# Ledger of designs, part 69: designed miniproteins, single chains, continued (4)

Each design is a single chain, and the fold is of that chain. pLDDT is the mean over its residues in the fold that is shown.

## One batch from the design tools (miniprotein)

Design m14536
Fold by ESMFold2-Fast:
Structure m14536 (fold): chain A 86 residues (1-86)
Amino acid sequence: MKEEAEKLVQKARDALNRGDFETAKEYAEKAVELDPDNAEAQVILGAAYYLLGKYDEAAKWFRKALELGVSVEEINAAYKAARDAA
């Protein structure tokens, strides 16, 4: 389960890097479904929502990642990368 979620996180990250934001969202959603405590999956899901113009959803997932111990610096890096990739 966790290993499968980690593979989905990698696929989501690769999709973001290609500018395939909808596919990145789908893989990240599946990763969160398999491992709800996967903070990296939540960060990627937030970034994908941000790039799709769904800012409220993006904020929700970034907040969940912060609650799991992701640093503000990591969230800001994801926000900046998502914005700059668009």
Scores: mean pLDDT 79

Design m14537
Fold by ESMFold2-Fast:
Structure m14537 (fold): chain A 68 residues (1-68)
Amino acid sequence: SIYEKLKELAKEVSKIPGVKSEIIGDDKLVISGELSVAQLTGLVLRIIGDYPDLEVKVEGNTITVSKK
């Protein structure tokens, strides 16, 4: 299910110092924190590569991951 994919992604992201993650409902993951542009870009590329069925949106220093 999408919830299981988001939960696994949240666990991986929690390993990054200074990064916060929250699952909203059962279908959306919000990632935030004090991220440099390079860290933000690297994280987005990792998510796109590992979870091609998920949509990634970036607004400032916040990444939102949801079902396509």
Scores: mean pLDDT 79

Design m14538
Fold by ESMFold2-Fast:
Structure m14538 (fold): chain A 64 residues (1-64)
Amino acid sequence: LEEIRKNAEIDAKDIWGLSDEQAKKIAELVEQAATRLRALPDDPDARGEVGAELIKEINKIKKE
């Protein structure tokens, strides 16, 4: 999970040119989503909702 968070922070800064603050927020959201997905059974609908929520939050941060 730490690896996922670190990669998300690096990608946000390196690929999208986002600020350190934005990158950290995105990394936290990715880590939270990954943790939730690990706890979920094999339920495509529930997993899809986690993914949709993550994308929504990331887009919100990108606007700032």
Scores: mean pLDDT 73

Design m14539
Fold by ESMFold2-Fast:
Structure m14539 (fold): chain A 78 residues (1-78)
Amino acid sequence: MQEEIDREVRQGIVDISAAVIGNLARKGRVDEAIEFADRIVSKLSEEERRHFLETLLDIARRLGNEKLAAWAEEQLAA
């Protein structure tokens, strides 16, 4: 039960965080979006981190935000 609750909470945090970052990027607040993403990435497992970064990269590419896309690609390569 605790393990299941923790998994659901973590997935919720990832989804909400990606939405917040996408919204910041749309508003031109890209440095704030990257700072927020970096804080979230530091708290995730390797698998969760990869999924989160792939989601952010997709968002960045759809928005045409080259700075966020470059940051996400660098994080995925590390």
Scores: mean pLDDT 78

Design m14540
Fold by ESMFold2-Fast:
Structure m14540 (fold): chain A 76 residues (1-76)
Amino acid sequence: SRLEQLKEELRRLLEEFLRLFATDPERAEQLLAEIEGLLDEMRSLAKTEEEKQEVLELANEIIEAVRAAAEEAAAA
């Protein structure tokens, strides 16, 4: 489904974001904007409570990953 395609793409972008966060923060910021765009598209496509819950959980995972990366960078 489109939601599953977006989820896979989001996962790839998140991995690239985390890889580049310390070495290329400008590119990482661009990737974060793309991730936010994909999350917005996923939210608009989620119709069932299960799909909405899945998108919410994914969004929370991304927020926590970004926060953890920022905390690590601030501590260095």
Scores: mean pLDDT 81

Design m14541
Fold by ESMFold2-Fast:
Structure m14541 (fold): chain A 88 residues (1-88)
Amino acid sequence: MKIPLRELIRLPPEELPEGEVVIPEDATVMDLVAVAARIAVLDGLAEKARDDPERQALYEAVREKGRAALDRLAASEKRVGLNTESFL
């Protein structure tokens, strides 16, 4: 039921389990950038799947999960002052 943020970035949309995306405590600006890039890719895939409503709906659902995760990451990062880096 919970989807790790890294799986949202790595897995093909077809292999992504149903559930809420979990934001890790050690999330960085690089994770925010990676999620934003994934959303852009999914948007392009949805456009190409215009004649396949099931595939388009799948891409849109994953994109929406990515957008929600991005909003949560941006809110969390801005609260900490954009300095949530891991170690070095």
Scores: mean pLDDT 71

Design m14542
Fold by ESMFold2-Fast:
Structure m14542 (fold): chain A 86 residues (1-86)
Amino acid sequence: MEVATADVLVRRLDDGGVLVVLRAPVVDAAVAARAAALAAPFLEPGTPVYVAALGDEVTPEAEATLRAGIAAAGGVLAALMRPEPP
């Protein structure tokens, strides 16, 4: 199952994990909160969540928001793939 907006895509993986793709040029706390909320229905206790940021930046507040929101829904932020520094 998959849910997609213009800036966030959430998909369940075949191994039981969840993929979150962040398509915004800058991922701030608001984008992160929306992503965590969209991922919540896919999460069970201990579900690994893999986040791929395709834009230029993920703010520290966004990372904290993703981690907190995913944990509140029972998941674990297993990976956060960031853009390479310039």
Scores: mean pLDDT 79

Design m14543
Fold by ESMFold2-Fast:
Structure m14543 (fold): chain A 74 residues (1-74)
Amino acid sequence: SEAEAAAQAGETMRRFERGEISPEEAVERLAALLPHLSETVGRVVVHEFARLLREKGVPEEEVEAAVARLRAQI
């Protein structure tokens, strides 16, 4: 369901924020979840994840690549 996918996206972002998973693992998990979300919710998830990547000091080129990959799933 969309609610389950949204909950898993939130948990994935929290795990990334806590340093429990790598940026690469977070991107893979979110890419798998985004097709199960509405376009509106998917855009919010990508926006929030990009903010987290930047706050964690991920290089801008890697943030742009991650956003492009995730946006392709919406």
Scores: mean pLDDT 87

Design m14544
Fold by ESMFold2-Fast:
Structure m14544 (fold): chain A 67 residues (1-67)
Amino acid sequence: SKAEEYYQKGIDYLKAGKPEEAVKWFKKAIELDPKNYKAYGGLAVAYERLGKPDEAREWLKKAHELA
């Protein structure tokens, strides 16, 4: 699905060391599938790598609530 494609792009950008781009693609995945807890988890990882632990914690909380 398109949500899975966008999620995979987010993962690919994280692997490439581009967390800013990863955030964009994980947010697009969530727009298509708001229950995709993996994309919320991806956002948490991306925000951690950006040095934004408060934002990371909020996304992780959302991932947990959907799992």
Scores: mean pLDDT 86

Design m14545
Fold by ESMFold2-Fast:
Parts: structure tokens; C-alpha cells; sequence
Structure m14545 (fold): chain A 90 residues (1-90)
């Protein structure tokens, strides 16, 4: 459906944003704990990006929906880790 396609695109863009934020922390931070959190967040966001891209290729709507739900869960975990990393940099 067009709705699932638009959701997949939105999750792809969100994943890219989180990867870029994680890379910024990895590049600029002097705090080893903040770097560990950013590295884990990047890993989760990269997996979410992969799942959202797989959802675009899925022929079955139920399969696409399951992939997008998993991607969304991974992005929420990545966002929480980056929020913790930012607190350590304050």
C-alpha cells in the first residue's frame, strides 16, 4: 500500500538522521561512555535502516508491516541511547 511505502520512507529518513547524530557524537565526544552509547545506537539505527529497506521490497503486506514495526522499535531504542549519550556530553 502507499501508506506502508510512505511509512518505510519516513523510517529510512529517521534512521539516517540517528546514524548522523551517532557519528557526530563518535567524532566530537571525549567521553568513552557517550561513545559506547553512540556506537550501540548507530548499530541499532543501521539494522532499522536495513529492515525498512527490506520492507520496500516485500511482496506481502503483512511481511512489510512486521519489518516496519521491528524497524520502529530499533529506532526508539537508538533514540533513547543517543539521549543518554547527550546527557553525558552536557
Amino acid sequence: SKELLLKAIALILRAIGLILEADRILERSTNPEAKKLAEEAKKLAEEALKLAREALKAEDEEEAKALLEKAEELLEKARALLAEARKLEA
Scores: mean pLDDT 89

Design m14546
Fold by ESMFold2-Fast:
Structure m14546 (fold): chain A 89 residues (1-89)
Amino acid sequence: MAEKEEELKKKIKETMGKILELVKEGYEAFEKKKYEEALKKYEKAKELLLELKKELEASGTELAKKVLPAVEKAIEELDILIKEVKEKL
């Protein structure tokens, strides 16, 4: 069990790091009025969040149960950003 929890923690950290970087890149593109580029970055971040959500739901661990609400909130926030970008296209 320790190995599985450690692996999950590492995956959450690495995946969230990638998501945050994509959101940052998307925001920078949005500020530069590169809306198509911003959309691609936000959509990629959403894909990673949805994949992470599926893995957390499948794992059934206490850690997954704690992290899942934050991932769901991030998906909601990203949907708002995607909508804003699409309205600018």
Scores: mean pLDDT 84

Design m14547
Fold by ESMFold2-Fast:
Structure m14547 (fold): chain A 78 residues (1-78)
Amino acid sequence: MVPSDNEIEAEAYWIAGAVYITIGERYEKKGDYEKAAEAYEKAAEYYRKAAEVASPEEAPYYEKAAEEAKAKAEELRK
């Protein structure tokens, strides 16, 4: 089985999103909620991009990850 270009691109976006989740968690631990929120917003952006190029079967998974990251960013901006 050879991954399609779309599968490779979706995986790359998902990895980028996961990196920004990690950055957000580290800023949260430091009490820098502004930078944490920005990182979670970037994670949501990359997860949405993953969903756009993913298969219809995998797209809901990435959409859910994007919404969770977005909700976390909104919580931290309060």
Scores: mean pLDDT 83

Design m14548
Fold by ESMFold2-Fast:
Structure m14548 (fold): chain A 67 residues (1-67)
Amino acid sequence: SMEEKLDKAEKLALEYIGRNLHKVRGDREKAEELAKEAVELAEKKYGVKFPEDYVERLAELAVLLSE
């Protein structure tokens, strides 16, 4: 189902952020690049589209967690 694919895609995006969090080091631009990579990877793998603001939300999370 679409819900199951979105759940798996979200988990993959969050795992990708977590694995690469050390690269962000509180840097907003690096966080945005990482969030974009995570979203593109997850969308491609599961054939889903996240909401338009999802990259920005993940970037904010990456900044907060990498500080």
Scores: mean pLDDT 85

Design m14549
Fold by ESMFold2-Fast:
Structure m14549 (fold): chain A 89 residues (1-89)
Amino acid sequence: MSGKVVIGTFGNSDGVLEAQKLKDELESLGIEAEVVVYLEPGRGGRGGGSADDEMIERLKKGELDILVMPKEKYEELKKKGLLKEEFPL
């Protein structure tokens, strides 16, 4: 099977740019990659829950391989106990 890497990010321009750059670097190494952007609540919502909760759930389910986020968002999720360990990229 193709080892496609799925890169998730929150719906902000900086996160999208970082995810696209990572995708380009991975593809230059012969690794197939895709970027998935998750929008904030109210722009593509599911009636209940936040983009944060959905992204973390997708990551835990293995639908995402890498999650790209701003430092402030990362610290917020870590404080909520949603993230315990991480690797710097």
Scores: mean pLDDT 64

Design m14550
Fold by ESMFold2-Fast:
Structure m14550 (fold): chain A 82 residues (1-82)
Amino acid sequence: MSREEFDLEVDAALYEIQAAVWEKVAEKSKDPKERIEAYKNALESYRKALDLYRQLGPRYADEVAWLEERIKEIEEKLKKLE
C-alpha cells in the first residue's frame, strides 16, 4: 500500500466512524428536527466514505456494497421522517 492509498483508506474509515456517530445521535434524539439533521449528516459522511472506497478500487468492493446498502437504509428512514 502506498502512502496515498493509506491516507485515503484512513479518511474513508474516519468518515464511516463519523457517520456511525451521527446515526447514534439520530437514534437517541427525541426531537424530529434533530433526528433529520443527524441522519443527513450521517448520509453525507457515508457518501464521502463510499466515494473514497470506490477510488481505492476493487479490493474494497465489500465496503462499497455495505455502504450502498447503509446509505439506502438511512435515505428510507429520512424519507419517513420528512
Scores: mean pLDDT 85

Design m14551
Fold by ESMFold2-Fast:
Structure m14551 (fold): chain A 89 residues (1-89)
Amino acid sequence: AERAAELAIRAGVLAVRAAETPRELALGIAAALLGIGALFLARQGLSLREAGRDAARGGELAIEGGAGDEEARRLGREAAELGREAAER
């Protein structure tokens, strides 16, 4: 969950930097915020399943917002996969 959250934050930040439209900017910001929330939940030992879900959603938003940025989309896919795996335990 923690690694998925960190990847979602990184993907969201890269999506924000690559954003060319207000929609892409909003998606990148949302991805980063979900990743931050997921990281907070994971570090405090709160619901790891919920942290995994938030990280997965953040990764998905970073893929959508990072259209045209290969690294943002790559990290977003990794965050979504790891977050989903953590949520489904």
Scores: mean pLDDT 78

Design m14552
Fold by ESMFold2-Fast:
Structure m14552 (fold): chain A 85 residues (1-85)
Amino acid sequence: RPELVAGVAEIALATLLQVAKNQGKNDSAAILEKTLDGVVEAARRGDLPAMAELLRQGADELNKQGDTEGARILRKVAELLEKAA
């Protein structure tokens, strides 16, 4: 179900954002918040390929900030969306 994979993407982003905020990782939090906003908008229009691309872009930005774990999680979610699209 595409809706289940979209829901997983939103939950993963929201969870990572909360963790980043709690750890004072302001740069990671800003990247995750922007990625979440874009993913939610793409989900509203049913654009799974756009959601996957936004997750990959967010992962690349997190990796540049040294958040390799967050980047890995977003890439895995993007792969699940690409399979569902």
Scores: mean pLDDT 82

Design m14553
Fold by ESMFold2-Fast:
Structure m14553 (fold): chain A 85 residues (1-85)
Amino acid sequence: MLSQAEIAALQTLSPQQLAAALRRRLLALVEEIARRLGLSPEVVERARAHIDQLAEMLSTLSQQQAQELAEKLVQTLHEERKLLE
């Protein structure tokens, strides 16, 4: 669950900051899952490569595109909250 302050912070992230934050979180999740489930190094390496490609793409977005993406993520989180009540 995100506070209004956290939601506002997401809307002000630069493309580089958004890319770095998502990359860090996704890499940490993949490494933790791989450790717990004993995933092969090849699977982990492919997941890491895809995350790096996504982060690079996000870092090339304009400030406006990054803000629009952050706003859509915030709206999706609000809609999920409404469904869960």
Scores: mean pLDDT 69

Design m14554
Fold by ESMFold2-Fast:
Structure m14554 (fold): chain A 116 residues (1-116)
Amino acid sequence: MLIKKAEELALEARVLLAEGKYEEAIKKAEEAIKLAEEAIKEGNLEAYLALARAYLALGEAYFEQGKYEEAIKAYKKAIEAAKKAIELIKDEKIKEEAKKLLKEAEENLKKVEEKL
């Protein structure tokens, strides 16, 4: 249940981000991170995918607000979570989604570092 709620909150954060509601997107992403971390502690390794999505949304929201140091930290956490998902999850479809998130987080990290 925690995984599904974390995924739903991460998707809601992305919708809010697209609407320019950056502070609301941050709150939803932080809620998703908390639930994903709780699921991981319970042994639900698929939650690393939700964790990567949530940190990616958090980083994008901070970037849009001009909070580049916070964005860098969030993108690095998204990269770590995506790498864990690739390493630990055997489902090929989930692994491919994790690879896409890894690439997106790495590209976003490079883009924010170019602004500094």
Scores: mean pLDDT 88

Design m14555
Fold by ESMFold2-Fast:
Structure m14555 (fold): chain A 71 residues (1-71)
Amino acid sequence: MKEEAEELIRKGEEAFKNGDYETAVKLYEKAIELAEGPERARALALLSQAYFHLGDTEKADEYAAEANRAF
């Protein structure tokens, strides 16, 4: 479970690095479903960044706040 969440985060980071923010969002959302504690907080922070790059500033702010609460 935790290993699967980490793998999804890794794939999401790879997609993000390649400019594929839509794929990064999907992978991070799936990671959040499987992750707990610090891993979930990290996935939320990464999801916020991906939404910011997609121009969805409302979702970016929402997930950033969620990540800060999970810290």
Scores: mean pLDDT 82

Design m14556
Fold by ESMFold2-Fast:
Structure m14556 (fold): chain A 89 residues (1-89)
Amino acid sequence: GRAAELAREARELLERALRLAMEAMRVSKNKELILRAIGLALRAIGLLLDLELKERRGTLTEEEAEELLEEARELLREAEELLEEARKE
């Protein structure tokens, strides 16, 4: 249903945010930026795990899926900005 579609979109955005954060860690030589990228990657992993557990338990509501999607969009924006900062080094 709608919750499953929103969850799929959130997962795709979270996986993309994680990939960008990992790329920022790979390309940056700045310790502070690397630590920020690690923090963002851990946040993305935490949300992916929360989403997976809620889906497996059948407890994911449409409202929770919409909230996760919004958090995923924010993390993706942060990851894109962080990678751009890393590439400017």
Scores: mean pLDDT 89

Design m14557
Fold by ESMFold2-Fast:
Structure m14557 (fold): chain A 63 residues (1-63)
Amino acid sequence: MKEEEAKKNLELARRYEELSREYRERAEEAYERSRREGLLLDATAGAYEVGAAAHRVSAKRLL
């Protein structure tokens, strides 16, 4: 039971890490056009990074 929940949390963490990377790439492109757009995309990437870290902590606590 706990191992299955830990595995699910790790999968969610990996998805959030991938989304964060995608938004960082979009932010780099946006900074060339608008600082505001770049900052908003960077903030979104940061939110996914925090979410990923939270899921990794949850997985570690379940093991």
Scores: mean pLDDT 83

Design m14558
Fold by ESMFold2-Fast:
Structure m14558 (fold): chain A 75 residues (1-75)
Amino acid sequence: SMDEEAERLYEEGLEYIKKGEYEKAIEKAQEALKLATSNRLKAGAYFVLAKAYGLQGKYEEAEKYLAKAIELGKQ
């Protein structure tokens, strides 16, 4: 399913974060977000985006995506 593919892409994004490959993590998280139909998976993808941008020192982008992740996680 699209959500199964989104979950795989989300997990790849987290793996790239662990490797310090933040641009690849952002790419995978954006792809996951396009396929995700559930609020849980969308929140996860936004969390990966927030983490990757934050670790790059891009704090405005990190804050934006973190806010989106938190809002979706409440639902």
Scores: mean pLDDT 87

Design m14559
Fold by ESMFold2-Fast:
Structure m14559 (fold): chain A 58 residues (1-58)
Amino acid sequence: MIRELAKRVAEGDESAREELRKIAQELGVDPSVADIAYENPEKAEEIAKRLEEIKKFK
């Protein structure tokens, strides 16, 4: 799930950051959200929620 991936990104998992970036690109979202989640762990959960909402409509 996207939330599990975002949690791993917030914990400093670089492979999870790359995977989250790919998911963002596939959903038509700016891939830099993966970098924001990595550098700002407190924003990771909010980013995950937004991506999950977009995925449900595609």
Scores: mean pLDDT 81

Design m14560
Fold by ESMFold2-Fast:
Structure m14560 (fold): chain A 98 residues (1-98)
Amino acid sequence: NIQELADELIEGLHEAMQRAAAAARAALAAGASPEEAEQVFLDTLEASIYAFIQDLMVRKKVSPSALREAIKIVLERTGLLYHTRIMEQALEEVEKQL
């Protein structure tokens, strides 16, 4: 069910954003500059999205075509262009390893 997959992707993005924000806050607390903390946020967000897409494709065996369709629905529902672009990049990289 593509709609259920889109819901799972939206939940995964929220968790990835929460992890990224927590990592950035921890970096600031440890004395990082705002620029360094922003980089920690972006790196953590990207890594979390990649891990999530890899889990769906490798462990849950979700097809690349189903994920591409669900990502389009996520973009339509959320407007999160940057985040959905990372998902598409992760999908392409993981697909090459299958």
Scores: mean pLDDT 89

Design m14561
Fold by ESMFold2-Fast:
Structure m14561 (fold): chain A 85 residues (1-85)
Amino acid sequence: DEELERARRELEEARRRGDRRGEARALARIAELLVRSGRDLEEAERYAEEALRIAREIGDEETRRRALELLVELGVRRLEEAVLK
């Protein structure tokens, strides 16, 4: 997936530069792409949690909202699976 590879490169570049805002946005983007594709949902949750933590630290309200929305979606999926077991 070209979008996912681009988001991963953006994450690496942001981390290399110490760009905390870029890091949070790239983490949220990776989590969003994984949730949309249904792939690596445990990894998506970790990315969304890290994005939320950084967004809170730097006051990036938009990224904070996106990360929270992703975590809610992931939580709903976990609850649905637990009920169906």
Scores: mean pLDDT 84

Design m14562
Fold by ESMFold2-Fast:
Structure m14562 (fold): chain A 79 residues (1-79)
Amino acid sequence: ARLIAEMYINQARYLYNIKKDYKKAIEFAQRAIDLARFLGDYEMMAEAYEVMAKAYEGLGNYELAKKYRELAEEYRKKA
């Protein structure tokens, strides 16, 4: 459900912002993406992709960070 996806997004944000645990942040962001995709919630998919982009940026993977930012923009336009 939407609340569970929001919990995953918030946990991922906590992990990359406070704990600097980028690998776990990616895991929770991926769970949020999978759930948002299952629900067809394009706004939630956009938000989850933004979180994924920030987590990859924290890891220094700027190529994947850019890819996920572009996906976030695409899904935001569909919402």
Scores: mean pLDDT 85

Design m14563
Fold by ESMFold2-Fast:
Structure m14563 (fold): chain A 80 residues (1-80)
Amino acid sequence: SVEERAEELEPEIKEIEEAIKAGDLKKATELAEKLIKTGDLVAQALGYFALAGVYYKQGDYEKAKEYLEKGKKLLEEAEK
């Protein structure tokens, strides 16, 4: 399920969140891109949510919203 896959990816998500919190946006972006490259809809969705967090941290709220919506769409696709 989506929930089970998201739980499996929790270590990767935590590492990205810690990178964003530390201001290491380069590392956060690279880790997010790695998730997107997996071809797995849940991992791709989480990668886009991570990019949204990066752009939000940079003050680019338009791009943050765009990536949030992309991730949400992929997550909905993975659930159905």
Scores: mean pLDDT 84

Design m14564
Fold by ESMFold2-Fast:
Structure m14564 (fold): chain A 59 residues (1-59)
Amino acid sequence: SMAELEELAKKYGLTVTQVQGLKQLLQQLGREVAIQYAMKDMGLSREEAEELVDELSKL
């Protein structure tokens, strides 16, 4: 839901648009590609990227 995406965006210092894009990337290209994108393009640590991607996989 949008509310869950908003909560994740606030938790990780991201915009809702960034979190939506990451969720789409995860669905299309899988976990490792989503983690690499979150680290390289969103500036998250590996631990933050893994947590966020795993939370998105449950939505």
Scores: mean pLDDT 87

Design m14565
Fold by ESMFold2-Fast:
Structure m14565 (fold): chain A 55 residues (1-55)
Amino acid sequence: SEELRERTRELVLEEASLTLEYLKLWLEKSPRVDEVLEELERVAEELERAREELE
């Protein structure tokens, strides 16, 4: 489905954005690094589901 394909694209971009944020926070030794890691895991799981549905 076109909608699922667009959603998958959006999730890929979100994962990339969060990865950059994580690296920045990790380098700065920010206490928010764990919060961003949890969000990354959530997006990664959503992306896995979307890819499985696309086959």
Scores: mean pLDDT 81

Design m14566
Fold by ESMFold2-Fast:
Structure m14566 (fold): chain A 82 residues (1-82)
Amino acid sequence: SLSGEELFNKGKELFEQGKYEEAIPLFEKAIATGAGEKQLEAMKLLAEAYEKIGKLEKAKEYRDQISQYYANKGDLELAKKY
């Protein structure tokens, strides 16, 4: 089985190619498996991939989680961005 970081890297390659629908399940698996230091980046790219394919409600679910992460860290300016 691929590690969370390996799943993230594969998803990112597809994302950079504009293959958002193919990248999404890889980012979801990376997050579920645990992507270590790439966890937050995986969530950000997953939210953006969902926005790119017009699934705005799904994108918002991840954006809200990212916003809460930054708010909990005291970074209110980054929290507002999501």
Scores: mean pLDDT 88

Design m14567
Fold by ESMFold2-Fast:
Structure m14567 (fold): chain A 64 residues (1-64)
Amino acid sequence: MPAVALDNPSQDVLENARAVGEAAGRLGLEDRREEIRAAVLAHVPAEQRPAVAAAFEEGFRAGS
């Protein structure tokens, strides 16, 4: 179906991405960083992926 850009990255989505990143960083999952990030982004519309990826990365660095 044609995607309509009506969904913004909600604060909940961004918070979840950051929390997942922070947990992964805290657990030292550097080798799985790309896989975890890709899994988080797989459920996010392509338009919002850069913002969600940035939130995940910030969380990962904060947890590390």
Scores: mean pLDDT 75

Design m14568
Fold by ESMFold2-Fast:
Structure m14568 (fold): chain A 54 residues (1-54)
Amino acid sequence: AMADRLAQARAEAERYFEEIVKKNRESAKKLGLTDEDYQKYFKKLEERRRLAIR
């Protein structure tokens, strides 16, 4: 279905970005994300991933 296709594409894009942020925590911090902001953002990505693959 179209909804499944959109969810799949969105989840893949979010996972790709999550990997970059996770591996390069320091780089993310230099982009204006503090450790606390990074943790909040990471939790938000995890929640979005679960919702996308429901």
Scores: mean pLDDT 66

Design m14569
Fold by ESMFold2-Fast:
Structure m14569 (fold): chain A 63 residues (1-63)
Amino acid sequence: DKERFEEAVKKAYERIRKLIEDEGLSLEQAVTAALLYLRDELKMPSSDANKAVREAVERYRKE
């Protein structure tokens, strides 16, 4: 459970970073794309996907 959530946070973080730094998307666009990735590819419930993306954004901001 915690391990799966942590992996989802890591994947959301990598996706957000790549979309902002490599593709030039805004944070809002990157967050939306990461959320859809977790929901559609990882089949996460929307509430869990939102929490994982929020945690990934906080980690990205703390760099």
Scores: mean pLDDT 82

Design m14570
Fold by ESMFold2-Fast:
Structure m14570 (fold): chain A 85 residues (1-85)
Amino acid sequence: DPLREAVRRAAEEALKEHPEKFDLSGEDNEGTRLFVRRFARELGLPEQDRLTPEMVRALNKAAGLPETDELTPEQGARIGAAAQR
């Protein structure tokens, strides 16, 4: 699945740089911003450090969730865990 692989690659890169600070659902930190920038590149989107509705829909789809543009803390944590498998 190209979307799942894109999420996994972005998460691995963020964790490599900031293993203690990657949190998709909570803290606004450098690891999360790095993940968002790398995920945008994987999707062919312009560089950005904030999750857009399009990126949230892609993350939900990669995690096997409905393609909504809303990311709850619980969904963010689940997506992060799925991306690291």
Scores: mean pLDDT 68

Design m14571
Fold by ESMFold2-Fast:
Structure m14571 (fold): chain A 100 residues (1-100)
Amino acid sequence: SSLTLSGKLPFGLYPGMVLEWVRQRPGEPPQWLASLRVAAEDTVSYAPEVQGRITISYDRNKRTVYLTLSDLQPEDQATYYFVVVNEKTGEEYRGPGVQV
């Protein structure tokens, strides 16, 4: 089985911004899953715990971010959300949480 989550941005992503996907289980700290750094050549990084099962992407025209997680495990039950960090200003935008 697989899961695809999507989130709409009120703004476009541009160089200097980082899209991060995070999940959190009740009583546990947030766990980082993946980052997409916007640059002349975008860089994507994935947490070892989900490496090979996870893909993140951004649709510029739709201003929509995506996370796909395959081969779902019981440990994947969590609230998922994305964060956009503007490295120049330090401002953060957090998307709504989605319970999985």
Scores: mean pLDDT 86

